# Designed miniproteins, single chains, part 88

Each design is a single chain, and the fold is of that chain. pLDDT is the mean over its residues in the fold that is shown.

## One batch from the design tools (miniprotein)

Design m3250
Fold by ESMFold2-Fast:
Structure m3250 (fold): chain A 130 residues (1-130)
Amino acid sequence: MEEAGELSKKGEEAYKAKDYKSAVEYYEKAIEILKKLGLENPVLLENLGEAYYKLKDYKKAVEAYEEALKVAPDFLKPRLLINLGEAYYKLKDYKKAIEYYQKALELASPKNTPLIERAQELIKKAEEAL
């Protein structure tokens, strides 16, 4: 746990420095330690997905976001669904991108206006790409 927390922090520091390759390496090591302990961290899986997205490894970004979504509490799911949709958009799977953006809208709090507006914008962009 403490070692995983330190690696997670190093991953965040690397990500902020735009060293996305090192961020991935730190996040993967932290996730491996947590998995050996029977623990799951949806935010850490999301951070891994974001780092892969920045590296343009959209397939691995999808895999990380899908794992995060399986273990995420409901309040994190709309954000993860947006991220998953954006990764599918980059893979040119516009139909899946739209499906995930629509799921994000369905699960979003009515008070989360920025997320709702972002999802609607992304749906329009993906529909225009079809």
Scores: mean pLDDT 89

Design m3251
Fold by ESMFold2-Fast:
Structure m3251 (fold): chain A 61 residues (1-61)
Amino acid sequence: SIEELLKEAVELAERMLKEGKSDEEVKQAIRELALEKGLSPASAEMMGTLAVYEAKKRLAE
C-alpha cells in the first residue's frame, strides 16, 4: 500500500539523515525506491519530499 511505502521511505530517510547524507541524496534514494515500487515520477518526487519532512520531524522529537 502507499501507506506502507511511505512508512518504509520515512524510515530509510531517517537512517540516511543520521548517517550524514544530504537532503538531496535522501530525496534521490527515496525517489528511486518509489519508482521501483511502480509510482509515477511525480508521485516519487512527492514521496521523497514527504519522507524527508516526516523524518526530520521525527528526529526533532
Scores: mean pLDDT 84

Design m3252
Fold by ESMFold2-Fast:
Structure m3252 (fold): chain A 90 residues (1-90)
Amino acid sequence: LLEEAEELLKEARELLKEAEKALKAGDYEKALELAKKALELAKKALELAREALKKAKTKEELLRAIALILEAIGLIIEAERLIKKAEAKL
């Protein structure tokens, strides 16, 4: 759960970087596609992090799950922002 959530967030972060690059280059369709993909990965990571929080047995696991939840929420907000910007240009 924690490792899967971390890997999904890493992939989502990379997709958002590429989406921002595409947006700046005027490739609005590519920016939209990448941002939507990042949003789905971040949402899945949030669900996994929430499940990890419920199953946390140690303070370290609890704090790690909370950190992943916060990161996932941040990436969801960023992805939705990029989606709106790309759609506004199409």
Scores: mean pLDDT 88

Design m3253
Fold by ESMFold2-Fast:
Structure m3253 (fold): chain A 80 residues (1-80)
Amino acid sequence: SEKEKEAEKKKEEAKKKAEEQKEELEKKTEEKKKELEATISDPEELAKKIEALEQIKEGQLELIELLLKMELEEIEKELK
């Protein structure tokens, strides 16, 4: 079916976009960690800042996955 092929392409594009967003988020998080390690001399303060940064990253990853799920569900509805 033509509609099935178009839906599969849209799903592939959506998944690729989500993966690119996850990779960019990971790179930005690692860069920020390096900046914190270079600027913060107090080990306790550094640990707290890194933990907060990791929590923010996890929340942003969950949002990317939620948005992908919603987009994939919308594409599936077009097949019905």
Scores: mean pLDDT 86

Design m3254
Fold by ESMFold2-Fast:
Structure m3254 (fold): chain A 77 residues (1-77)
Amino acid sequence: GPEELKEVEEELKRTEEEIEELEREVKELEAQLAKATGKEKEELQKKLLEKEIELGVGLIKRGVLKLVLERLKKKLS
């Protein structure tokens, strides 16, 4: 019912907030990587890859939640 709609909207909001945080972390790591050399550059590249994977997973979750939300809205309209 309408309660399930609210639960999905809340989960979507949390997921979007997590994505925004990950996007900020990726941008910060990219800025640090631009200034880094040698071993520090290698460590930052590894951290950036890990955060990009987390961001990718978050983007997929957001997409799935948006599809679920659309289906629930169609059932209530």
Scores: mean pLDDT 86

Design m3255
Fold by ESMFold2-Fast:
Structure m3255 (fold): chain A 91 residues (1-91)
Amino acid sequence: EETERILKELAETEDFDKQLELVARLAGVKPEEIKEDIKIIKDPNASPEQITAARLRLIGIFLEAEMVARSLGYEDAIEKIRELLNKLLKE
C-alpha cells in the first residue's frame, strides 16, 4: 500500500524536490543522500574520483527505485525515474 502510493505520487508530481524524496523512499535511502551526491557532482572543486563515485551512487539508488516500480508494473513511475536520473547526470 505505501509503496503503491509512492509510485502513484511519483508518476504524477512535477515537483523536483518531491521527486527526489519519493525516489529515496523507494530505494530505502534518505533524500539527503541523493542531495549530497548532486552537490558533489555540481561542485567545481570536487575531484574526478568524487564525481564518479557520486554518479555511481545515484545510478544505484535510481536503479533500486526503478526495480521496485518495475516489480509492481508502474510504467509511468519507471519513465519518471529514468527521466530524473538522466537530468541529474547530464549537467
Scores: mean pLDDT 85

Design m3256
Fold by ESMFold2-Fast:
Structure m3256 (fold): chain A 66 residues (1-66)
Amino acid sequence: GPEREKILKEMEERLKELAEKIKKEYPDAEVKVEVDPEKSFTLSVKSKDFSGTESLSVEDLLKELS
């Protein structure tokens, strides 16, 4: 419904803002945001000396926020 779509859109925007902040702090890092509204939100960061990936399922996110 409209509320689900709003929450998913806001989460996508927040992840994109976070990715931009990370890229500004670590300009050599590869930062990737992947959004699948039916599956998961994923943020991946890879640099010369660091790599990390955080993934959150859409269902778990909606359950936590609802």
Scores: mean pLDDT 73

Design m3257
Fold by ESMFold2-Fast:
Structure m3257 (fold): chain A 60 residues (1-60)
Amino acid sequence: MHPAVEALREELERKGVKSLSIREAERLLKEKFGAGREALDRLIEEGLLIREGDRVSVAE
């Protein structure tokens, strides 16, 4: 699995939630990988993350 996707899955499990806000997901990627909003948008475009409104979850 992609390292950024795995980090998001771990954060979801740690918090006991099914999705993160886009702001939270962007912050996580920035803190762990130095990646900005562009990286988050790319993961969504590639189908690795699912976006619903202002929230994102990991694709199965």
Scores: mean pLDDT 80

Design m3258
Fold by ESMFold2-Fast:
Structure m3258 (fold): chain A 54 residues (1-54)
Amino acid sequence: AELARKYGEEAAREAGLTDEQIKSAGWAAGNSRPTDEEQAREAGQKAADALKAL
């Protein structure tokens, strides 16, 4: 569970975002985090790909 959430945050940090920007984008927007480990890992990878495309 923790690894899945941390993976998404690490992927966004690797894309060059600050921790505060990552939290603001996810939590302030009211996005639900995936609860399943597989789904969380996939979401983290998609987030990293989207951020790298910016």
Scores: mean pLDDT 58

Design m3259
Fold by ESMFold2-Fast:
Structure m3259 (fold): chain A 75 residues (1-75)
Amino acid sequence: SEELEAAREHLLRLIDQAKEYRKRGDTVKADRLIDLVDAGLEELAKEHPSLKEQYEKIKALPVDERLEAARELVS
């Protein structure tokens, strides 16, 4: 659906921004974006129950692995 595509594109942008801030060492800005990514993934899993199992695995990962797995999910 167009709504799912828009949500994926939005999350992809947030993930890429979070990764950029982490690379620069700006952990405060990165953490704010990571919180938005985590919230967005939770919402996506609630609206699309087929993604729930993948979401449960992703949310348990360390932050860098979590961002990469989230990026793969929304790409």
Scores: mean pLDDT 85

Design m3260
Fold by ESMFold2-Fast:
Structure m3260 (fold): chain A 74 residues (1-74)
Amino acid sequence: APSLAELWERVVERLEADPRISAEAKALFRRAVEALRAGDWDTAAAHLEQAWALLSPEERERVLGIVDEVVAEA
């Protein structure tokens, strides 16, 4: 099975391809993946929480859909 960092890298790759997700949220998701790769889980969690807070309800549904697809493909 892929690592948590590898799963989130796939999620972020798909989020970056979605023009409906804000660039600011995408940057925070990238920082979260970088922190996960470094083993800094507290920093990763903080960036994920910040990214999530920036998302509209519609953007949140898109992120959840991408997560579900990535997990199903793993």
Scores: mean pLDDT 82

Design m3261
Fold by ESMFold2-Fast:
Structure m3261 (fold): chain A 71 residues (1-71)
Amino acid sequence: LVELAREGGRLAVEYARALAAGDEERAERLRAELAEIEARMLELAPTAAEEERREAQRVIAEGQRRAAEVL
């Protein structure tokens, strides 16, 4: 779960960069990859340990913060 959250954060930053650059085609591909990671995380979250879920949320928040700074 946490590893998926890290990958999602990385892709979110790349997605923000694509949006900032006006690269709509790259942004669309990155959005699709992010949706796939989000779906996998939603599938795993109910069976993950509470501590792992909390760490994943921290990683998600950090990724979103970095992405917002790019926009």
Scores: mean pLDDT 75

Design m3262
Fold by ESMFold2-Fast:
Formats: structure tokens, C-alpha cells, sequence
Structure m3262 (fold): chain A 64 residues (1-64)
């Protein structure tokens, strides 16, 4: 990834994190899980494997 692409993806990841938090606060577990899975995919593209795994784990808990 170029530095510019990496910065764009980080901003998208931040926005998805905010959307997930908003959904969690609203009690919309399905929306929160969806946003967290999208976040995990972006984090993997950024090389943040730990962040991606944490987001996926939380999404699974919300879907159970």
C-alpha cells in the first residue's frame, strides 16, 4: 500500500469503528457486528492482524 492509500484506509477504519460504537450504544447488535466485520477486513489490509482478530471476535459474540 502507498502512504496515501494507507492513510485513506485508516480513516475508513476509524469511521467504521465509530459506526460500530454508535450501533452498540443503540443496542443494534446486528449492525454493530456488520460494521466490526468490515473494520476487521480493513485492519487486515493495513497489516493490523491483532486489531482485525479482536474486531472479528467481538462481532461473533454479538451474533451469538
Amino acid sequence: LSPEERERLRRQADELGERAAEALNAGDWAAAARHLRELARLLRQLGDTEGAERAEALARELES
Scores: mean pLDDT 85

Design m3263
Fold by ESMFold2-Fast:
Structure m3263 (fold): chain A 95 residues (1-95)
Amino acid sequence: IEELKEKIENAKTKEELMEIVREGFDRYIALLEEKRDEAIKNGDVVEAVYYLAQIEEVRERLKRIEEDVKNGKLTFEQLKEYAKEILEEIERLES
């Protein structure tokens, strides 16, 4: 995650930020999938369903960001903020 923070600081284009956003979301989804699988292993159906729902919501968030970038609806600064936000969510989930 530290390397992604450095990439955000050095990014010069929306395309570079979008690559960082995708990588961040992929890492976040992978962590949620680990939590889901752990809940399944422990027989915690409620927690497993919760993480499954979160994974779907996170995928829809990424899709929305990609559409908004494609349609010119996000500025460089707004996309940089989304990149920072996803890294903060990863740090909170790892804690």
Scores: mean pLDDT 83

Design m3264
Fold by ESMFold2-Fast:
Structure m3264 (fold): chain A 68 residues (1-68)
Amino acid sequence: AMELLRKAIEAAKNGDKDKAIELVEQALREMGASDEVIKATVNALKKMSVEEIINYLELLLRRARLEA
């Protein structure tokens, strides 16, 4: 999951928004998120800019470290 989130940040930094969203979906699925949470997150990310996606994913990584 953490590796997929890092790859998603890299994809977003390269301007590949679709790949970043796909990698986030896979990461959430591996973390045991419900289908409802995954769908809501994907829909939210589709409405975000690349910069907003990068900021969101960096916050997710920081939170995941604090919960570990």
Scores: mean pLDDT 79

Design m3265
Fold by ESMFold2-Fast:
Structure m3265 (fold): chain A 74 residues (1-74)
Amino acid sequence: SPEVEALRALLAELIRLLRDASVEQIIETVEAILAGLEPGSLAEEVMRRLLEELKKAKTREEALAIIERRRREL
């Protein structure tokens, strides 16, 4: 589906752009994206679940691995 393809592309781009970011910066970026998404969309659901997982991350490497796992599960 075009929405799933767009989400995969978004998550891949986030990994690329945030590779040197702190965990807090990664979380803030995902929160900002989530705030701009259409309520009830698949994108909002996926990003909301991702955000909850990211809040458990202690390192950048763990946070980026969480994003990559979510991308692969789409």
Scores: mean pLDDT 88

Design m3266
Fold by ESMFold2-Fast:
Structure m3266 (fold): chain A 100 residues (1-100)
Amino acid sequence: MLKVTLSPTSQTVNAGESATITATVSGGEKGDTYRVVFYAEDVETGEKRYLGSALVKEGESATFTFTDLEAGKTYRFYAKATNLKTGESATSEPTTVTVT
């Protein structure tokens, strides 16, 4: 079963620091290429914002560094991996970034 895992599962940063999130694709077809899309969700509104994308092979990881974090906010980050050959996709559990 195709799976996307985000690491770390949570982190706390100060305003002006960067949050780094790594997405790993697993359970897919070995040798296939996946597009990993990173997006943030506003916890209060549920609105999703596209942050960027990367291409990875099954078992590989893509890393995204997020800046411009607002003090006092909590962000949920997600990754969606899509197999470029089959169109099969999976969305990660969120990772949470708390900004102090």
Scores: mean pLDDT 80

Design m3267
Fold by ESMFold2-Fast:
Structure m3267 (fold): chain A 69 residues (1-69)
Amino acid sequence: DATRAETIAAVERSARKYAEEGGEEGNQKLVDLAKKASEMGLTEAARKVAEIAREHGFDEAAEQAEKYA
């Protein structure tokens, strides 16, 4: 599924960029990204966003993102 794989890859790239930016804005973008992924039926992408947030020490953003996984 090319469309699904491409969307998941794009979500993962955006998540890493937002995590690198950090701060309150970066954390909010991570949560919003997980929500959008979930709304698209991409539960695995939402889970990946939560994982990336946690890896960067954004535990609160990760907890919120996990609710969409």
Scores: mean pLDDT 82

Design m3268
Fold by ESMFold2-Fast:
Structure m3268 (fold): chain A 77 residues (1-77)
Amino acid sequence: MSPEQFEEAEKVALKTWVRLLEELGLPEQAKKLREAYEKKDYKGLMEILQSAVPAIEANWELAERLAREAEREIREI
């Protein structure tokens, strides 16, 4: 995979996580996730994702749907 393809895959993953957090009613976590990614703060990014785990587990069908859409987009890169 080329560096450009990895960058495109990262953008799809970020977009998917932001959308998931917003649809779960966590817009502040979505905003912080975007900011952590832009700052290359991967530790902060992981902490934000971990804080969302209970909401994701409660809404697993939504998380699965968005993950499948992201996997499809990444496969087309």
Scores: mean pLDDT 78

Design m3269
Fold by ESMFold2-Fast:
Structure m3269 (fold): chain A 62 residues (1-62)
Amino acid sequence: SLEVQAASKYSAANIWKAGTTASELLKERGYDEEKTEKEREENEERAKELEEEAKKLEEEYK
């Protein structure tokens, strides 16, 4: 159902947000700052996209 699909996308967004936290921890531990920052930005953007897709699905089944 669209409701399940929306919930799944919100869950996936939370996973990408966790990836953002992991990238910040890697930067603190002295990993490549440029690569770590790029990964953080990509993870944040992906999470945002998934949340926006979930909202669209919610509007469709209401």
Scores: mean pLDDT 75

Design m3270
Fold by ESMFold2-Fast:
Structure m3270 (fold): chain A 69 residues (1-69)
Amino acid sequence: MSEDEIQARALVIEAGLPKKYHEKLLEDEELREAYEKFDPSKAMAVLEKNPELVVKVAEEISKKYNIPK
């Protein structure tokens, strides 16, 4: 997983999805590791440079875990 993908996943968990789903999302090892590596400044840089990646990751997580907006 690239550094940008890690920060995109962390940003989606932190700010892109409702907080009540955090426990469920953090049961996934890859998502937990991404969240543990979360750096808000790096995540915002990814959002500015590659907003499409953040959207793609948000859609992927939402579909996989059946999370409403």
Scores: mean pLDDT 78

Design m3271
Fold by ESMFold2-Fast:
Structure m3271 (fold): chain A 55 residues (1-55)
Amino acid sequence: GGVGAGYRGGGEAAAKTGSAEEGARAGQDLAIKAGNLSPAQARAVGRGAGRLATE
């Protein structure tokens, strides 16, 4: 599903770049690509992934 792919990919991107913002962007993009999520849902997943990556 798109939510799981977004969180995993966003976390990986944040770890690789050291940036929660990059993690949020990657998570949002993967949530849209892997699941049929709306832009608003994808943004929420991206922000969640970014927050988890900073903690």
Scores: mean pLDDT 72

Design m3272
Fold by ESMFold2-Fast:
Structure m3272 (fold): chain A 90 residues (1-90)
Amino acid sequence: SEEEKKADELLRKAGEAWNKGDFDKAIQYLEEALKVRPDNLRALDMLASAYYAKGDYDKAIEVARKALEIHPDDVRVRNGLKVLEYKKKS
């Protein structure tokens, strides 16, 4: 669909911003992608990683919890969330 194409294009732009170290711009593109497809696990994973790269563990945890609500049995998301919670405590 056009919405799927738009979300994929925003993910591509987020990846380009990430590769340039522009995490703020990456976050903007990822948030726009998630407005189009709120359940896009790839966008949620990249967004959590971008917040983590900025040291914003609270936002990274919020995003990871949202991903887990969408896929509650996702072992990788569950393990990632535990790592984020540990990093915030440490």
Scores: mean pLDDT 83

Design m3273
Fold by ESMFold2-Fast:
Structure m3273 (fold): chain A 86 residues (1-86)
Amino acid sequence: SMMEEMEEKLKKAEELIEQGKEALKAGDYDTAIKLYDEAIELLQEVLEKAEAAGDLETRRRAILLEAEATAYRMLAFVEKKRKQKE
């Protein structure tokens, strides 16, 4: 069902964000950025489907996860640039 597809994508996005945080802790900024980008792409699909379905709870969850992934992606990108100048 569409609800099951959205939940599966949310779970995958959460897993990607967690993997991204581990890569960031390890100083692997390129891997972290890639993982966050993949999570953001999945969350954009969930947002589109949730909006079409009027699913306010799923939309809210996707918005918060996208905000988290975007913030950590920005951090990883800034740290990567800083490290490259050393």
Scores: mean pLDDT 89

Design m3274
Fold by ESMFold2-Fast:
Structure m3274 (fold): chain A 59 residues (1-59)
Amino acid sequence: RRERIEELQRRLQELQEEAEELLAKFRAGEISPEEFKKQMARLQKEAGRLAEEIARLQA
């Protein structure tokens, strides 16, 4: 249980880092607003799934 939670928490951190990189690219004008919204929505969905799994394991 704890090892699985640690793995999921590490994956959440990786997604947070990807979101920060994506925001930096958007602010630099390297990606379109449409692409930014699409990629952020994908990352948020994945992060939500991981957070739900962590919550289930902690319950």
Scores: mean pLDDT 81

Design m3275
Fold by ESMFold2-Fast:
Structure m3275 (fold): chain A 80 residues (1-80)
Amino acid sequence: MVSPETAARASATLREAMAKDPRVADLILRLGSATSVEDARKYAEELVQRLKELGVSEADLEAARAFLESYIAQKEAVEA
């Protein structure tokens, strides 16, 4: 579970990263289109790594991780 503040911070971080690196936008699209939890997790991990390489702050990076983990958990619940 992630707080609304963490979700808002993660969304802002992802939008800024998309503007700096088109690979971030591609990974977000792949994550949203993933047909399995396993694939979604792989794309989420690649997305976090890309954010780290772009120099995103530690606090924003942790917010993004928490948000992506929450997204995957929700996807698992729907798939079940």
Scores: mean pLDDT 78

Design m3276
Fold by ESMFold2-Fast:
Structure m3276 (fold): chain A 75 residues (1-75)
Amino acid sequence: MALSREQLAEAGARVNAVVKELIDRAKQEGKSEDEILRLGSKASVIANDIALEALKKGEILSVQELLDKVEKELG
């Protein structure tokens, strides 16, 4: 099925929220700017892949569900 612009926008907003949460946690943990940039880039790729696969199945994951899945992939 074709993805609607509204579904893509909502999924993108949730991906951004997850990446921001992970970056904010890393800042609180005292990670360097280089570590934060690497984490943000990796988390963004993983979160987008997971969110897009869910959309293909007709599902938009919550921020919490997406965060949990991204954290598992990050190790």
Scores: mean pLDDT 83

Design m3277
Fold by ESMFold2-Fast:
Structure m3277 (fold): chain A 69 residues (1-69)
Amino acid sequence: TEEAAELINKAGVAAALGRLDLALEYLRKAQELAPEASELIEKAIEALERGDIETALKYIREAGKVAAK
């Protein structure tokens, strides 16, 4: 959905700025709206929780592509 894709985009911006709590909130909301992107969103959350921002941003980008369909 457009709303889920926008939330995923906001999560990516938050993560890049080091606002990890905000990024996690946006990703969890997006996961509820776009179950089809759930696996990629979970991988992004796991990467953020371990502090791997580069990997998290890659999964966020892929989740955004899936949610936009």
Scores: mean pLDDT 84

Design m3278
Fold by ESMFold2-Fast:
Structure m3278 (fold): chain A 113 residues (1-113)
Amino acid sequence: TEEGNELFKQGKLEEAIKKYEEAIKKDPNNAEAWNNLGKVLRSMGKLEEAIEYYKKAIELDPNNKEAWINLAILLARLAGDDRAYDILDLYLQGKLEEAKELSIELVKELEAK
């Protein structure tokens, strides 16, 4: 939600979590809320929980580019894989489809190991 996003930007992580959980309670299929909850958990260092929530967002909406990108960057960083920077560069250039496709391939490769 917009309110949850504002709280996250302000560093009010626990309040942001509550807003995203409220959004999920209202609509459990809200892939954006699951992705945003993953982003907050990553910021708190809860990396395994962040991975699970990014995966949940992708299960609900396989076309959620941001969830694929967030998952791939996190997995790549944990693996010490510099392709995390390539994905981030594509994302910052607004090449979201290219960033998503590279993210999908990287996630499949890293999960197969």
Scores: mean pLDDT 85

Design m3279
Fold by ESMFold2-Fast:
Structure m3279 (fold): chain A 72 residues (1-72)
Amino acid sequence: AAAELAEEAKRALEAGDMRKFAVLATAAALVASLESEEVAELILEAMRAADAGDYEAALEKLEEAARKAREV
């Protein structure tokens, strides 16, 4: 669930759909907070990076979050 939501958030950000990204990233962070604090923090860091305009860092952190979420 968290991995799939993080991947969808990444795809939304790549497409420039900031509204869809915000909804999916928030959902991913909430689900991740129930399973892994590390994954939740990576998603929150991605959201902060995107808010700062650093989309490259945001995409990298979402990819890492999705990878780690599949390992837990």
Scores: mean pLDDT 82

Design m3280
Fold by ESMFold2-Fast:
Structure m3280 (fold): chain A 74 residues (1-74)
Amino acid sequence: MDRVLAASALVYGQKALEEGNYEEAIRWFELAAEIAKPVDPKLAAQAYRLLATAYRKMGKVDEAERWEKKAEEL
């Protein structure tokens, strides 16, 4: 089920984020958002907020603000 795949991608992304692997975390959160967007907007919004967090950890503030805005629009 797409929702389960999106949730699993979020778990892998969160683990990568905790390990300081921000680029890997971003890839997992982007995958989660893409899968979740058509079926679970709340889960997609959570993925977008986690993307914003990962970009902020990398010092990419402009990218972080874009993802926060996308999360608010859902």
Scores: mean pLDDT 84

Design m3281
Fold by ESMFold2-Fast:
Order: structure tokens, then sequence, then C-alpha cells
Structure m3281 (fold): chain A 94 residues (1-94)
């Protein structure tokens, strides 16, 4: 059921329906989907909610340390927040 919610959320995300995708990813994350936690960060990044996106990427990284995709996306968020040096350090780890 968590995977089904994450898959439906991804379908909505690919259609540009970010608010609807966010709701399904929130439900999937509550059911333990690490993928949904990462995908929440993606939705928030698309909505330009960079501080919120950062929190979800940090949570995803806490569960999957050194994941290259999470590190790269967290670095992009840090660049949007003006934290250029921190972003460079994360890109070097990815």
Amino acid sequence: KASELAEKGKELFDQGKYEEAKKLYEEAAKLGSIEAVFNLGEVLFKQEKYEEAKKYYEEALKKRPNNPLVLKNLAKVLEKLGKTEEAKELKAKA
C-alpha cells in the first residue's frame, strides 16, 4: 500500500500535479516509504519551497546515508538558499 501510494504520487508528479502528488507522498511516508520522503523533497523543490525541501532531503539522507541522488538534490537546494560552500561539499561526496 505504501508503494502503491508512492507510485500514484509519482504519476501525479509527472503530470505536474504537485499538490496532489504531495498528499500521496505524505501518506506513503507515514507508512514508512523512504522513497516517498525523497519524493516529498522533489515536490517541494518544484514548488520553490526550498527550506521544506531541505528538511525532507536531510531526513532521506539520514535513512540512506551517502545516497548520491539525495546528496545531489540537497546540494541544489543549498544553492537556492545561498549556501554555496555547503553545496560544493555535498556535490564532492556524491
Scores: mean pLDDT 82

Design m3282
Fold by ESMFold2-Fast:
Structure m3282 (fold): chain A 68 residues (1-68)
Amino acid sequence: ADLEGGLAGARAALAAARDGGGATGAWHMQKYLEQGRAEEARRALEAALAVARDPAQRTGLSKALEAL
């Protein structure tokens, strides 16, 4: 699996989620990605996905979660 690609996708989705009010999930995901902890990043992505209502944000977050 391309974890580097997945992490890059997660960061891109994070930027989109911030515009839609996913700031809390963004903080945790960035922290866990810096530590290389995919499972913790997954939890942060799930939290961000829960608050994302825009189709584009949800698609990006879902793809990032799937890549982990």
Scores: mean pLDDT 61

Design m3283
Fold by ESMFold2-Fast:
Structure m3283 (fold): chain A 78 residues (1-78)
Amino acid sequence: HMSQEELDKEVELGILEIQVAVAARFAPKYPEEAAEWIRKLLESLGKKDAAEQAAQAFLNGDYQTARDIAVKAIEEAL
């Protein structure tokens, strides 16, 4: 069975993935705000290259690509 430490990491991953999904949801109406939010989130995890790539994808309307980049970066950080 999953240890408390493993469960805590899974919960953190889930919360961060929800934040990415929320950013993607409002990106069509607020692309600059969504891009800045995702950039700050990924930069806080030390993923500067992914932060720039995900933010650029949001600005280009490539929401699925932005989500894929962000989720991968979060998984690598945890």
Scores: mean pLDDT 81

Design m3284
Fold by ESMFold2-Fast:
Structure m3284 (fold): chain A 71 residues (1-71)
Amino acid sequence: MKTFKVKVEGLKSAADADKIYEALSKLPGVTSIEVDLEKGTVIVQGENLTKEDIKKAIEEAGFKVLDIEEL
């Protein structure tokens, strides 16, 4: 199981958080998603996850990825 911390531009509301949850939930192997609107960060946990897949999912949802760190 891998954990990623993603810094995302444009996280302003609960509706934005819902879009992130929807986008990341489509990725195979995702087990946990936590969105912090105050910090503009997303914690993603799962198996067989890559930085590229996470970035593409978030960008497809209409947000910019500023940084991705594997924890």
Scores: mean pLDDT 83

Design m3285
Fold by ESMFold2-Fast:
Structure m3285 (fold): chain A 73 residues (1-73)
Amino acid sequence: MEELERERRRRELEHQLTVEDMALGIYKAALSLYEELLERGINPEQVQADIASTKKGIAELEKRREELRRELE
């Protein structure tokens, strides 16, 4: 039944989107913490590297989220 396969695929994509939305939230929270550490002058070289890595992770998650959203349409 094509309808059952469509429903199963939609649920899989919705699950993946939810997981990536949660991961994005965690990354954004980490970014806020790193920005606070940078403002306090705590190991600025390492913190700037961590911020750059976190921003890259956010961009990758946002790209994947948009791909999943397009597939759900």
Scores: mean pLDDT 82

Design m3286
Fold by ESMFold2-Fast:
Structure m3286 (fold): chain A 65 residues (1-65)
Amino acid sequence: DDGAKVQAITRALAEKASRAELARVLGLPEDATPEQIAQAVEDLLKRHGAAPEVIASRAEAVREL
């Protein structure tokens, strides 16, 4: 479920997980670019009604990994 993915992403970012782990949670290839991962995180959070500030913050955290 997408809700479980949101929880997994939030936990992974808090634990400073690798980009590869985030890509796996999002269903992307392990070699996905930071831009692809950030976009997938934005799309997922938007679908779940997250505030724009939260979406932007999470995407930036992905790019810093």
Scores: mean pLDDT 76

